# Designed miniproteins, single chains, continued (5), part 12

Each design is a single chain, and the fold is of that chain. pLDDT is the mean over its residues in the fold that is shown.

## One batch from the design tools (miniprotein)

Design m16380
Fold by ESMFold2-Fast:
Structure m16380 (fold): chain A 66 residues (1-66)
Amino acid sequence: SAREKADELFLARQAQEPVPAVVRDEAGRYRAYSDLPGLEKHPFLGSFDDPLEAGAAVAAYRVTHK
């Protein structure tokens, strides 16, 4: 359907434009997520106190999975 096709195009665009992979929560911790598009492709990678470690986890996941 048109909605499914629009969603597919949106996800394809996000695959080219990295989503915010590291999010700072209210407690000041950094939550790392896959920067791949789609809910099932945004697995929670971990909660870190160090943004560099959160970024490293995202980078490793990106390189491995593509």
Scores: mean pLDDT 60

Design m16381
Fold by ESMFold2-Fast:
Structure m16381 (fold): chain A 100 residues (1-100)
Amino acid sequence: SDLEEAEEQVKSIEEDVERMEREAKELIKEAKETKTKEDIERLKSFVDNLKIKIENIKKMKEYLVKKNLLTEEQIKRIEESIKRLEAVIEEMEKEIKKLE
């Protein structure tokens, strides 16, 4: 059903967020240890990827809301996922500034 597909999409977003949070931590750790231009550029590229992911999530949310396919709980979960990715961007940008 469309409602089951919407729940699968919300779960997929949550799983992607957890993976991206983990990957961000690993990239930050590596850049702090190596302090190479290559590893700093990897952090910057990952921040750009996170920004793209947030925009894609926002577009998906807008589409599903327009179709009346999301519950209030699912909307809150998507919004929390966006906030988590925004927090990762803020932390990564802060670490990039410390390395420059």
Scores: mean pLDDT 90

Design m16382
Fold by ESMFold2-Fast:
Structure m16382 (fold): chain A 84 residues (1-84)
Amino acid sequence: SDENADGALDYTLSVLDRGIKFMEEHPENKELVERLRELREHVREVAEYAKQTGGEGNSLLFSTTLDATGEAGDLMYQGLKNAE
């Protein structure tokens, strides 16, 4: 497997896990936390699909990981504003 692709996936999942833990401390963020968990699960499902389909699935995994990273950043920013 591509070490860079594997590292990017692991890093993204780690960031999502840390973001969920941080935002869970504030009950007002419940809906945002649920969406972050959905994004984490979606990335995991696409990673499983990529594993089953080979090279074609890897392109989708890369695209999905980038999109999920952007949305997660927006959700975390909203959570920070709510905590102020």
Scores: mean pLDDT 75

Design m16383
Fold by ESMFold2-Fast:
Structure m16383 (fold): chain A 96 residues (1-96)
Amino acid sequence: SEEEEQDLQNFLDQLVAENLLSLTNKNKVLNKEPLSVQEIAEIEEAIKNYVHNHYPSLLPDLIQYLNQKPLPSTPEETVTFLKEVIVFLNSKKLAE
């Protein structure tokens, strides 16, 4: 949805603003460009660092959640993965 696309854009913008994610990797995700395994790992670490800095109590839940999911291998899978992570974090912020 347009709202999900805006949430993704805002989340990636925040990661870049906090120096947790490179502008290059943000642009690759938003443009649906291929990402290497190392670039996907950078995105995962950026999410963990974001949660550690802002919601440290949620970090164990995030790590467990991420361990249950395969790493995305396509641009479409990467976008879906990030949208699902945003939904997960928002649900946990409301519950905890």
Scores: mean pLDDT 85

Design m16384
Fold by ESMFold2-Fast:
Structure m16384 (fold): chain A 60 residues (1-60)
Amino acid sequence: VSEEELKRGMAELAVGVVLTIAKRNNIPVEEAKKLVAEHMEKLGIPELIPEYVKFVEERL
């Protein structure tokens, strides 16, 4: 597995997390996207945010 494939898999997981958070908390997907990005920054992985945003916009 290449690092590029790993990054793609992580972005797809982020999309799933966004949908789960939106549904379970009864909030808009747009708000859930924002919460996930904020958590990524808080966890010290802000370098993944641009890729996450791109994949989420393409799918949601």
Scores: mean pLDDT 73

Design m16385
Fold by ESMFold2-Fast:
Structure m16385 (fold): chain A 50 residues (1-50)
Amino acid sequence: MKEYRIVVSTENPSSYSIARKAVLVDGKKTKEEVESLLPNTASLEVLEEV
């Protein structure tokens, strides 16, 4: 399994958990796919394989 760096800009900490689950559990591979699962008040700043 590949390691990922994930950074989310949000006022709600649950948005980070949503992004992490989308990448690590649901296999979302693009920033756009992950951002579509986040609320409008959150944005995905970084999503990259390390």
Scores: mean pLDDT 70

Design m16386
Fold by ESMFold2-Fast:
Structure m16386 (fold): chain A 80 residues (1-80)
Amino acid sequence: SAGVALLDRILALVKSGDPLSLEVAILALASLAAAARSAGDEAVAAAVEAALDAVVAYMEGRASLADVEAALEAAKAAAA
């Protein structure tokens, strides 16, 4: 599925740790959440928004990479 593949790519961007890759990951998650809402897929939208919050918290030093991985896995489960 395209959504699952995109979420795997987003995790790779977060793991790179560079500021541009983190910005791209945030924009991709925001776009995916908006697309899910437009499609009426509230469960996917909510899970992707939670993953976005986890990435922001990780960037701010308030969450671990494991927290981001868990949130992205939950989003992948919702999108599958």
Scores: mean pLDDT 86

Design m16387
Fold by ESMFold2-Fast:
Formats: structure tokens, sequence, C-alpha cells
Structure m16387 (fold): chain A 82 residues (1-82)
């Protein structure tokens, strides 16, 4: 649902600050069972809801978006020093 996606989005934004390695595993589609449980808890949804294909796909797409924005920022900052 739209509400579930908003909860996942907020959880991913929090992970970018608190656990960037987990955010990277989400983006790469390399989630462990423990990663899914942690993400579900942070999003305040059930593990079963988090395991739904649409929600895992959304989480991956959003994690890629967050990391791409951060990566572009770091590349631009790096080029300015060369």
Amino acid sequence: SKETKEKIKKALEKLAKEDPELLERIALGKLTEEDIKKLAKLAEISVGTMKKEENLKYAREKAIEILTEEGVRLIVEGVEKV
C-alpha cells in the first residue's frame, strides 16, 4: 500500500545515517534474513509484509535512488579537487 511504501522510505532514510552498509545490501539485492527483520522493525511493519515482492522491489529502487544521489554528490566534490 501507499502507507507501507512511505514507512519503508522513512526507514531507508534512517538507515542511510545509522546503517549505510545495510542500505548498500538492500540496493544490491543481497538482503539476509536478519536484514529483512531489521528493515521491517525499523519500518514498523511485519516481516511478512516486508517480504512481499512489491515492497522488496520498492525498497531496492528507493535504496538505489538514495545511494545514487549520495554517490553523485561525492563524485562532484572529488572532481572539484582534481
Scores: mean pLDDT 78

Design m16388
Fold by ESMFold2-Fast:
Structure m16388 (fold): chain A 85 residues (1-85)
Amino acid sequence: ARLELLREIIEILEPVADEAVVAAQEPHFAEIEAKVELDEEQRLELEVHRLGIAVEARRRAGVDVEEVEEALERARRLVEEIAAL
């Protein structure tokens, strides 16, 4: 359930994430992964966090505001569902 919900959040956020911001963050997140032995759940949580930063950057820039806000609301509901498990 939790792993499936995390993958669904990633699927929702990925299309509305700013690709340049995702690419710029790659070295930082690769360093985290290199320092810590992450299990699958932790890797998915890290990816959700990384995509969330890229989506929030697009929202602050005022690009695709309606699509970004819709995706963030859908992701927020799934995060609440994980917390209720």
Scores: mean pLDDT 79

Design m16389
Fold by ESMFold2-Fast:
Structure m16389 (fold): chain A 101 residues (1-101)
Amino acid sequence: MRAELEAFAAGFRAAADALLRGESPEEVAERVRRAVREAVERNGWDPRAAEAARDGAVAGAALVIGIAKVAGESTERLEEALERAEEAAREVVAEARRKAA
């Protein structure tokens, strides 16, 4: 539980920070991949930590997209970044699951 919460927070911060800094979708995806990978490495490649970090990254990106919509800003770049970040996080989750098997 605690490890999963910390992993979630790491993914959330990585995605939200990168998007708020105006980074490209590719840069956001790379930051999220690193945050998810670091979270699973710290937790002995536990797939649940990988899944929590992925869910955190998606939640962080979704929050920034929601704020942008309320502010009347374009969300196209943010939505592309979310899609690429989710794909990158999914790859790390799959790797963690293979190592746990």
Scores: mean pLDDT 85

Design m16390
Fold by ESMFold2-Fast:
Structure m16390 (fold): chain A 66 residues (1-66)
Amino acid sequence: KEEEIEAIASVPGVTKEQAERILEFLEKNEITPENIEKMAKETGLTRDQILEAEAAYIRVRVEKEK
């Protein structure tokens, strides 16, 4: 979880607090265009920032499997 939060927070303009919220959304919700829009509205981030945060989260998960 710490690695996921740090990776998401590495996205430009994303704070650690926003990264924690995004992680909770990704753990509880399916990754769909509608849920990405919802996350953007609730965090105040752009869709592109949410997509970059999702990509960072996936990268950390893949690294654990290597």
Scores: mean pLDDT 76

Design m16391
Fold by ESMFold2-Fast:
Structure m16391 (fold): chain A 75 residues (1-75)
Amino acid sequence: MMTFTVTLADGSTREVEADPNMTVKEFAEKYNLQPGDVVTSEDGYRFAVTGDALKHLGDVPVKEAAERSKRGGLS
């Protein structure tokens, strides 16, 4: 289990413990995440929930998606 911090589009935060092998789609469905939300892993990696992230990383474990987003830098 890994701790994730979910920051909703309205700025509210929720701390959850989840399986890091849970896919981004499963995580989004379980916690009712929508585009505009941000997920931060306990390792400090974060990714914004976007339509592209759900489409292209939806089947990727949430931990790996968070790690990959650090290299897809916000330019």
Scores: mean pLDDT 71

Design m16392
Fold by ESMFold2-Fast:
Structure m16392 (fold): chain A 108 residues (1-108)
Amino acid sequence: SSFTEQVKKQLDVLRAAVEREIRRLGEHYGLPQDALDRIVEVVRQAAEDALKAYETDPENLKKELEKIVAKTGEEIRKIGEENGVPQAVVDLVVRLVAEGVESFLGLL
């Protein structure tokens, strides 16, 4: 198998772990199901964008991932505000996404 295939598999594992923790927080804090589903979709899109950045612009990967984290964080904060999610919970979710991206960078 290629190194790219291994990177894709590792990114899928990290994405699944982040989604699991987001769902756990959603259950614990009683987040609306539609808000949780939208946040999970935003995280899935971020993982797809991260893989594309790795495949198309590997030399600028860190910069592209920083842009993806910033955009994803803004979308999560907006969903949280629209659904009355406490700011502390929104911040925990955004931090989980950032930590997932840092873990991905550490594997490369």
Scores: mean pLDDT 86

Design m16393
Fold by ESMFold2-Fast:
Structure m16393 (fold): chain A 93 residues (1-93)
Amino acid sequence: SMRQYSDQAIRAIQQGDIDSARDYYSQVLRSLRDSVDRDPSRRVQYYSDTVGLMSRVRDTARRQSPTTGERGQQFAQDIDNTVNGLRSVIDLL
């Protein structure tokens, strides 16, 4: 599930493993795409749920950035860009 992958991403960040965290993040986005493809009528709900989960992952990456350096900071920024993109789509619907 998206929640399980987001929890795994958070744990990877806390361990300093940004590569694994990015893989789990990609799995959240894949799960989102697959869910929207199966039921487009629930797109707003799926995007809203993903925004909530990804905001937690982003915030964890930001908190751990003193330890993970530029890689952690860049990952947090990549997630923030995705969250903002999803929010923009929700606001247009």
Scores: mean pLDDT 88

Design m16394
Fold by ESMFold2-Fast:
Structure m16394 (fold): chain A 74 residues (1-74)
Amino acid sequence: MKEEIEKKAEELKKELLADGVSEKQAEIAALEYKGELYIELGDYESAEEEYKRAIELGADPEEVERGFEHAKER
């Protein structure tokens, strides 16, 4: 399960890097994608950890927190 999420996020990161996205932006996108996948599985603690890492890399905390709250409802 977690391995599958990591694999999907890594695949997204590779595609973004191939499209010319910076390493930092690709990592942020991959972390946000991991968070979404963890929420879909009901693993809110892991989702929060991934979102926190994205914020530390420069993602907008307000946008990330809003997405997290909406995903928890559904």
Scores: mean pLDDT 78

Design m16395
Fold by ESMFold2-Fast:
Structure m16395 (fold): chain A 99 residues (1-99)
Amino acid sequence: SEVEELIKKAEEALKKYYEALLAGDEELAAKARAEAEELAEKIEKLTGDPDIKELLEKALEAYEKAAEAEKAGNKFEAELHEGIALLNIAMAKLLAKKV
């Protein structure tokens, strides 16, 4: 329950990060990234398990790659990396149900 709520907040922070990267808002991106990383650390400390944190970190990296692909004009690669980010978030939510 508490872990599921923290993952929901991390998902929101990751979406804000991606939107900020696409907008070129470096200050907002840095804030959203820090928020997502802090939430992932809180989840690891509460569960004693790194798996959810690793999945959220993979989602973060996937959104960074998606933003880079979008800037390069590669729509296919951007959509692929967005899908990878969403998959990792979905896997984190599934693991949280096993608490």
Scores: mean pLDDT 88

Design m16396
Fold by ESMFold2-Fast:
Structure m16396 (fold): chain A 87 residues (1-87)
Amino acid sequence: SLSVRVTIHRVERGDGVYTIHATIEVGGRTFHLVLRAVPASEDDALESYKELGRDLGVDPEQFAKVMMEAVKRTLGGPVRITDYRVA
């Protein structure tokens, strides 16, 4: 089975916003993304991760779980994605 992997390379903090540089590997595809995010509740964060998962063509529940684990490990708390671009 194909797994989802999220690697956060760099986080920049300024003006209440995080800029997150990440590599997302899904189903043999690799995406290099720059995400803008703000501190939020875990529920609001998860909804934003589900939306990104859908955009990337991945099961949103599976993607949200993996993304939340990566975010908690790197930032220590939940953040909601407000925007992203391909790097």
Scores: mean pLDDT 87

Design m16397
Fold by ESMFold2-Fast:
Structure m16397 (fold): chain A 79 residues (1-79)
Amino acid sequence: SELVAYLEEVIARVPSLSPEQAGQAAVEAAMEYLKVTENITRGIGLVLRAIGLELDRVSPEQAQAFLEEILREAREELA
């Protein structure tokens, strides 16, 4: 899956990013989940959570954990 491959690449990259870049990556990943899966209820929830993480300037570790959650949701949705 293109979405799964994209999320795995972002997760691998996040530990090397600044908090600002990590927050932005989380928002972009949640938006891509929403766009690809068209699961509006779950997708919007993930986007709102990602925006909250970006605003809170969370650590790359916290952003990575959230991206791993998006990856899990994507795998379940696409199965």
Scores: mean pLDDT 86

Design m16398
Fold by ESMFold2-Fast:
Structure m16398 (fold): chain A 57 residues (1-57)
Amino acid sequence: DEKKYYLPLLGSDASFKTFEELLKHIDEKQPQLKDLSDAEKKKLIEETNKKYKHLWE
């Protein structure tokens, strides 16, 4: 099974199979988050995946 990434910060039930897809979505749908560095975005995604990892395992 493929890993999925969730970002509750989007305020939606959004899941992505790759980190790259999630970054693209943030750039297009959440321009306010575009000003975050890649490290900040990655940290946010990692915390979200860590918190909700049990949901997709």
Scores: mean pLDDT 58

Design m16399
Fold by ESMFold2-Fast:
Structure m16399 (fold): chain A 86 residues (1-86)
Amino acid sequence: MEALEKEALERLDEHIKRIKDIVKKLKDGKISKEEAYKELKKILSEAREVIAELLEALGKLSPEMEKRIEEYEKVAKEAMEEIKKE
């Protein structure tokens, strides 16, 4: 249980880093808005699976895990808004 939560936190940190990398590539003109959206959707899907697995295993999330999920959701929302800008 404890090891599963630690792994999930590390995976969320990796997802946050990848989302920020996508935004940077978009701003640098290295990736299109369509490509950025596809990559973001994939990351969001993977993160949801990790969160669902934790809820099934633990029945509830620790305050630390809840806070990290909130940080992840904020970063993902900001990235989606950046992709939608015209």
Scores: mean pLDDT 80

Design m16400
Fold by ESMFold2-Fast:
Structure m16400 (fold): chain A 98 residues (1-98)
Amino acid sequence: MPAVATISGATLTAEQALAVLMSASRQGPILEITVETPKGVYTGNLEQGVKAIEESGKVTKIELTLPSMEAARAAAEAARDTLLKLGVKEPEVTIEAA
């Protein structure tokens, strides 16, 4: 069953959000992305999500739909590790069945 990895709890810079997307995309195909920014919410493909992040410069939430719970868990772990390396304290990263 598809599953969603959610990154929230902190306002991310564009660089932090893009690093999360790059690390997560290496764990499996991202079926859908939702990006919440102060300028609005984007839902759709990864390429347009990247553009929304770059145009806003700030991201308040990222939701990644992956094809399985295993892929979502791997993406969540990669996102958490990436944020910790970038100095984000206590990143909130959760997974749930879609």
Scores: mean pLDDT 84

Design m16401
Fold by ESMFold2-Fast:
Structure m16401 (fold): chain A 97 residues (1-97)
Amino acid sequence: SELELEILEGIAHLVIGVLKLVSEKEPELKPIAERLEELMDEVDKLIPKSKDYELIKKILELIIKAGMYALRGDLEKAEKYLEKAEEELEKLKKIVG
């Protein structure tokens, strides 16, 4: 579980990094890239404070999906998964207290 979480965290950072690089040439991707980076920064701060690995894993998987859809040019699906990731992050914040 912990190793799986570390791998997903690495993949999420990689996807966001690639999306930021692509947004230099495709400025329509810049707002979603910035929102995903801010969301990931919040998740990174909460990871050491929570033992709810299943919820963290779910948030990371949603971030990866949002970034991957953005890279495919499907901004509607990217936004949908980003909003779901934000919703699950609010649940994690309440648990961490």
Scores: mean pLDDT 88

Design m16402
Fold by ESMFold2-Fast:
Structure m16402 (fold): chain A 88 residues (1-88)
Amino acid sequence: SREEIIQRAQQLIEQARQLLEQGDGREAARKAFEALKLLASLIEDVARSVGLILRAIGLEIQGELTGDYRGAAEELIRMAEELLEELK
């Protein structure tokens, strides 16, 4: 259900924040991206949903190429939190 997806996304965002505080930016980015994918599935505007996922993919690639996983994770968490607040 919508509620189950929102709850799972909230848990993933919380896990991402904890991982980021522990210095695991790569795993934090991965969890935040999973949350974003779940939340994007609830967006009725397909173009917006696709645009968010493409930005998230770009951030993950940038983290891989630059080694700046912390920056990528912080931005992915921010995007996921903003989308979560909108969908509540």
Scores: mean pLDDT 87

Design m16403
Fold by ESMFold2-Fast:
Structure m16403 (fold): chain A 82 residues (1-82)
Amino acid sequence: MVDKEALYAESEVALLLMKYSILLQSKSLTKEEAEELIKKAEELIERTKKLIEESKNPLSIEMLERALEAAEKLKKELEELL
């Protein structure tokens, strides 16, 4: 079965994407909110890269790689808005 750390990474990126979506829909995406989301995405990216290196479970690695891609995409979109 997949590692708990992989499930946590997937959950964290989903929550970041949900917050980003809500802020966009409500026209409440301020510079401060964007900077906070970038910081959280960066922390998740660093942690997820480390977990990929340490994991020996192929399903966990696949899940972590998807979480990493989503977090990197979110960071890029936010940086382009600033």
Scores: mean pLDDT 85

Design m16404
Fold by ESMFold2-Fast:
Structure m16404 (fold): chain A 75 residues (1-75)
Amino acid sequence: SLEQKAANYLTAAGIALVASEVALDMGDEESARQAAKTAIELAKKAIEYEKSLPNPDEDFLKQAEEIIKRAEEIL
């Protein structure tokens, strides 16, 4: 379902963000940027699927936007 796709992409985006933050803490700037780019891409896909639903979840969209904001701070 589109709802499941949105949820799966949001979960993957969160994992990528954590990977980016861990890489940054370890001083691996290249891996941090790559993971941050992945987090942004996955979060944007989550937003796309969520917005295609009849009643988009505002908290879901806020969580996805927060992932994008945090990942952009690493770039």
Scores: mean pLDDT 90

Design m16405
Fold by ESMFold2-Fast:
Structure m16405 (fold): chain A 92 residues (1-92)
Amino acid sequence: MPELDEIVDEAIEKWGLPEEYREPLLAFAEGLVKLMEENGIPATKERIRRAVLDAAQFFYDGQIVTVESVNRFFERNREEIVKALRKEVLLE
């Protein structure tokens, strides 16, 4: 997905993250799109961009640093992530 690469690159530049975080951030973006589609939440470019920018802060703070860490984050927080995404849709 070339468009997700662009969103990830923008987040890396904005937060000044190392290039090594590109692959984990891309995995996060792909996982987020899949979660949104599976739960009937519109996976718009704007929502994905905002979520990736917010996730980049977790990488900056050292909370998520590898593709494995991203997969574990989704596994442990899937319900809370879906709840947060649905709440944002309701508020917009």
Scores: mean pLDDT 72

Design m16406
Fold by ESMFold2-Fast:
Structure m16406 (fold): chain A 75 residues (1-75)
Amino acid sequence: SEREKELEKLKEIIREHLDFVEMSEEEKEKEIKEVIEGIKKYIDKEGVSVEELRKENEEMKKYLEERKKEYEEEL
């Protein structure tokens, strides 16, 4: 489904963000799972459209890129 495709894109965005951190594969998988499960529950409860999910994915990608830059600047 289109929703599942957008959730897979979100998993990749989160995975890419976590790749720059000294984190085990187990910790990465746990973080991804928790975030995705939370989002799935939110989508199911609120009735979020695929178009809204695409917008959220773009906003999340931008947010994580900005956070990564801030993190690198502080270290």
Scores: mean pLDDT 72

Design m16407
Fold by ESMFold2-Fast:
Formats: sequence, C-alpha cells, structure tokens
Structure m16407 (fold): chain A 81 residues (1-81)
Amino acid sequence: SAKEKILEITRETSERSAELQKEGIKRIKELEEKAEKSDPETAEKYKQEAENVRKETYERQLQLIKDNAEEAKKIRKEAEE
C-alpha cells in the first residue's frame, strides 16, 4: 500500500539522517581535538573546518527530509491512479 511504502522510505530517511549526524559528530570531535593540540593559526583552520562540517551535515539532513517529502508525494499520486 502507499501508506506502507511511505512509512518504509520515512524509516530509511530517519536512519540515513541519524548516520549523517553520527559521522558529523565524530568528524567534528576529531577536528576539535586537533585544534586543541595545534598552534593558534592551525587551530583556527580546524575550527572553521568543524563549523563547515556542522553546516554540511545540517544541509544534507534537510535535503534528505525534502527528498523524502517529494517521494512520499509521488507515492500518494501513484496510489490515486
């Protein structure tokens, strides 16, 4: 059914979003640890990279949600045919 298909893709989207967050957090922690052990100039570069990773992770999660919504819309439309 359309409802079952939408539930499945939503579950997959949630799992992919969680994995992106996990990978992002790990990478940010590694960059923050490198920053703490570095000279001030190098530390600033690692802090900027960590901020970029936060931004990229958030944007990717938003894209997953958007893609899920569009796919769910297609499934609903196909079920009406």
Scores: mean pLDDT 86

Design m16408
Fold by ESMFold2-Fast:
Structure m16408 (fold): chain A 78 residues (1-78)
Amino acid sequence: MSKDEQLVKKAVVKISAAALLIAAAENEKDPEKAREALERARELVEEVEEIAKQLEDEKLKEEFLKEAEKLRERIEEA
């Protein structure tokens, strides 16, 4: 397995987890629980950005950075 293949697998898992946490926060009636979910989602997005920086494939790097940006925008709107 290539370095990029391993990094992509890690990034995809973190993106999925962040998206689920954002969705949970958007539907959460408890402000404290919503805030906790969004904080964890932010941490996962930051980890995705760090993984993206390590990617040797420039197209994959741009794709994952763009996905992280979309997740950050959703966190700001939630």
Scores: mean pLDDT 84

Design m16409
Fold by ESMFold2-Fast:
Structure m16409 (fold): chain A 75 residues (1-75)
Amino acid sequence: SLAELVGEIGLQELRDLGASDAVLEHARRAFEALIAGDREAGRRHAEEAVKASPTEEHARAVRLAYEAGLAAADA
């Protein structure tokens, strides 16, 4: 699905930015929740990914990736 593709791209972009395993795991869970239709779980996992982000650049990348995933899941 589009949401699955956007999630894979978002995770790869975060990995390329040097995101930690903790950030990647929370982001992956957020995308899995969105694909399953669980927006509340998706939001919570995305918040955990932002909290685990060591810099504002990482946090912003997580927020943008999640917003793209949410838009794709709603399409």
Scores: mean pLDDT 83

Design m16410
Fold by ESMFold2-Fast:
Structure m16410 (fold): chain A 65 residues (1-65)
Amino acid sequence: MENDRRALEELLREMEEEGVIVSVEERDGDIYIYVKEWTPEVASRLAAMALLAMATGKRLHVYEV
């Protein structure tokens, strides 16, 4: 839904501003997120984003670089 999409975009922006997310790419309805370091705090935030992505019909893929 539109509200879930906006919330997802806002969370992505905040994590990019904090330097937690190195890169984000969207392909064929899937979102690929590359994080600098995998921590419990980052994992918690990514779990919230995954729920929002599922609500919008998208799949979230996360990789540590």
Scores: mean pLDDT 77

Design m16411
Fold by ESMFold2-Fast:
Structure m16411 (fold): chain A 62 residues (1-62)
Amino acid sequence: MEVISVTKVVAGSSQATIDAAAKELEAEAREIARKRGLEVKEIRVTSVSLGSRTVVTVIATV
């Protein structure tokens, strides 16, 4: 079982900003899986607030 992990640092810590980043990262993870000929089976999202910025990570199980 392979895992694809993509991360983005965004300005701010609002849920809307985090959700937007997570959606973009999910699309990126799905594109990486497509290029490898793999199907995404599960998506997990994590976020960590660091002062004025938030680190958003999407983990796709393929």
Scores: mean pLDDT 82

Design m16412
Fold by ESMFold2-Fast:
Structure m16412 (fold): chain A 80 residues (1-80)
Amino acid sequence: MEEMKELIDKIIEQLKKFAEYLKSKYTPEEVINKLKEMADEIIKKFRETAKELGVPEEEMDALIDYFKKEVDKIIEEIRK
């Protein structure tokens, strides 16, 4: 469980850095769309990896909810 949360936290930090890079090159709408697409692919990989590691579905759902909330915060900062 802890290892999966650490991985998610690292990915969130990478997404924040990538969002800053994208903001310098793309419009806010394009950045938001790219981040949403990346988040969807990451969630898919999280579900696959969690299943391989035997993480309970309830714990996986909690981690994905946490990740989605953090991505939403990044998106809201871009909209400002």
Scores: mean pLDDT 80

Design m16413
Fold by ESMFold2-Fast:
Structure m16413 (fold): chain A 91 residues (1-91)
Amino acid sequence: MERLKELEERGVKIEIEPGVSEEAIEVGLEVAEVMAERAEPEEVVTVVLGSGVDEKQVEFAKEEIERYREERPPPAPNGVAPGFKLSGEKS
């Protein structure tokens, strides 16, 4: 739980629902850590861990974290939130 405090001090908001397994919490904290490293200091990273996360989702998240760390892009013009870009021109 000390890792949770460290992430909150870095400006990461973490919400854990009751009944989430300790393994899912650990993986979720690693996801939050990776996202916090990629995010701008003014960006708030929010991670929500819901009940009912199965073993497949935990394994998938672990593989995504490993792939992300391997790719570890520098601060780049394409940003960290690909789904939150505004379309300027549509024609």
Scores: mean pLDDT 61

Design m16414
Fold by ESMFold2-Fast:
Structure m16414 (fold): chain A 102 residues (1-102)
Amino acid sequence: VEAARQAREAADARLREVLAESPEAAEYGIRLIDEAVASRDKGEALSQATGELEAKLREALAKGSPEYAEEQARRAAQVFAQAGQTHIQAAEAERAALAAAA
């Protein structure tokens, strides 16, 4: 499970890097990923969370250039979706390892 932990940590670090100008949005996004991973329908939950984060970032970043806000929100949403998939895969790998150990 070490590889799964490292993958999650790297994904979280990338999300925080992309959202460096909104650290609160990065932490909110990580929380949404945790909720999606705990969901029965992880893919649907992650898709909904991605849309929610993108909308929130467009509002938060719109104080400057609307074009800049659009580009940053789009880039952050892409990184967020990748991080969410990494967390889902890591959780599944950890569950498989526990099942194999039982």
Scores: mean pLDDT 76

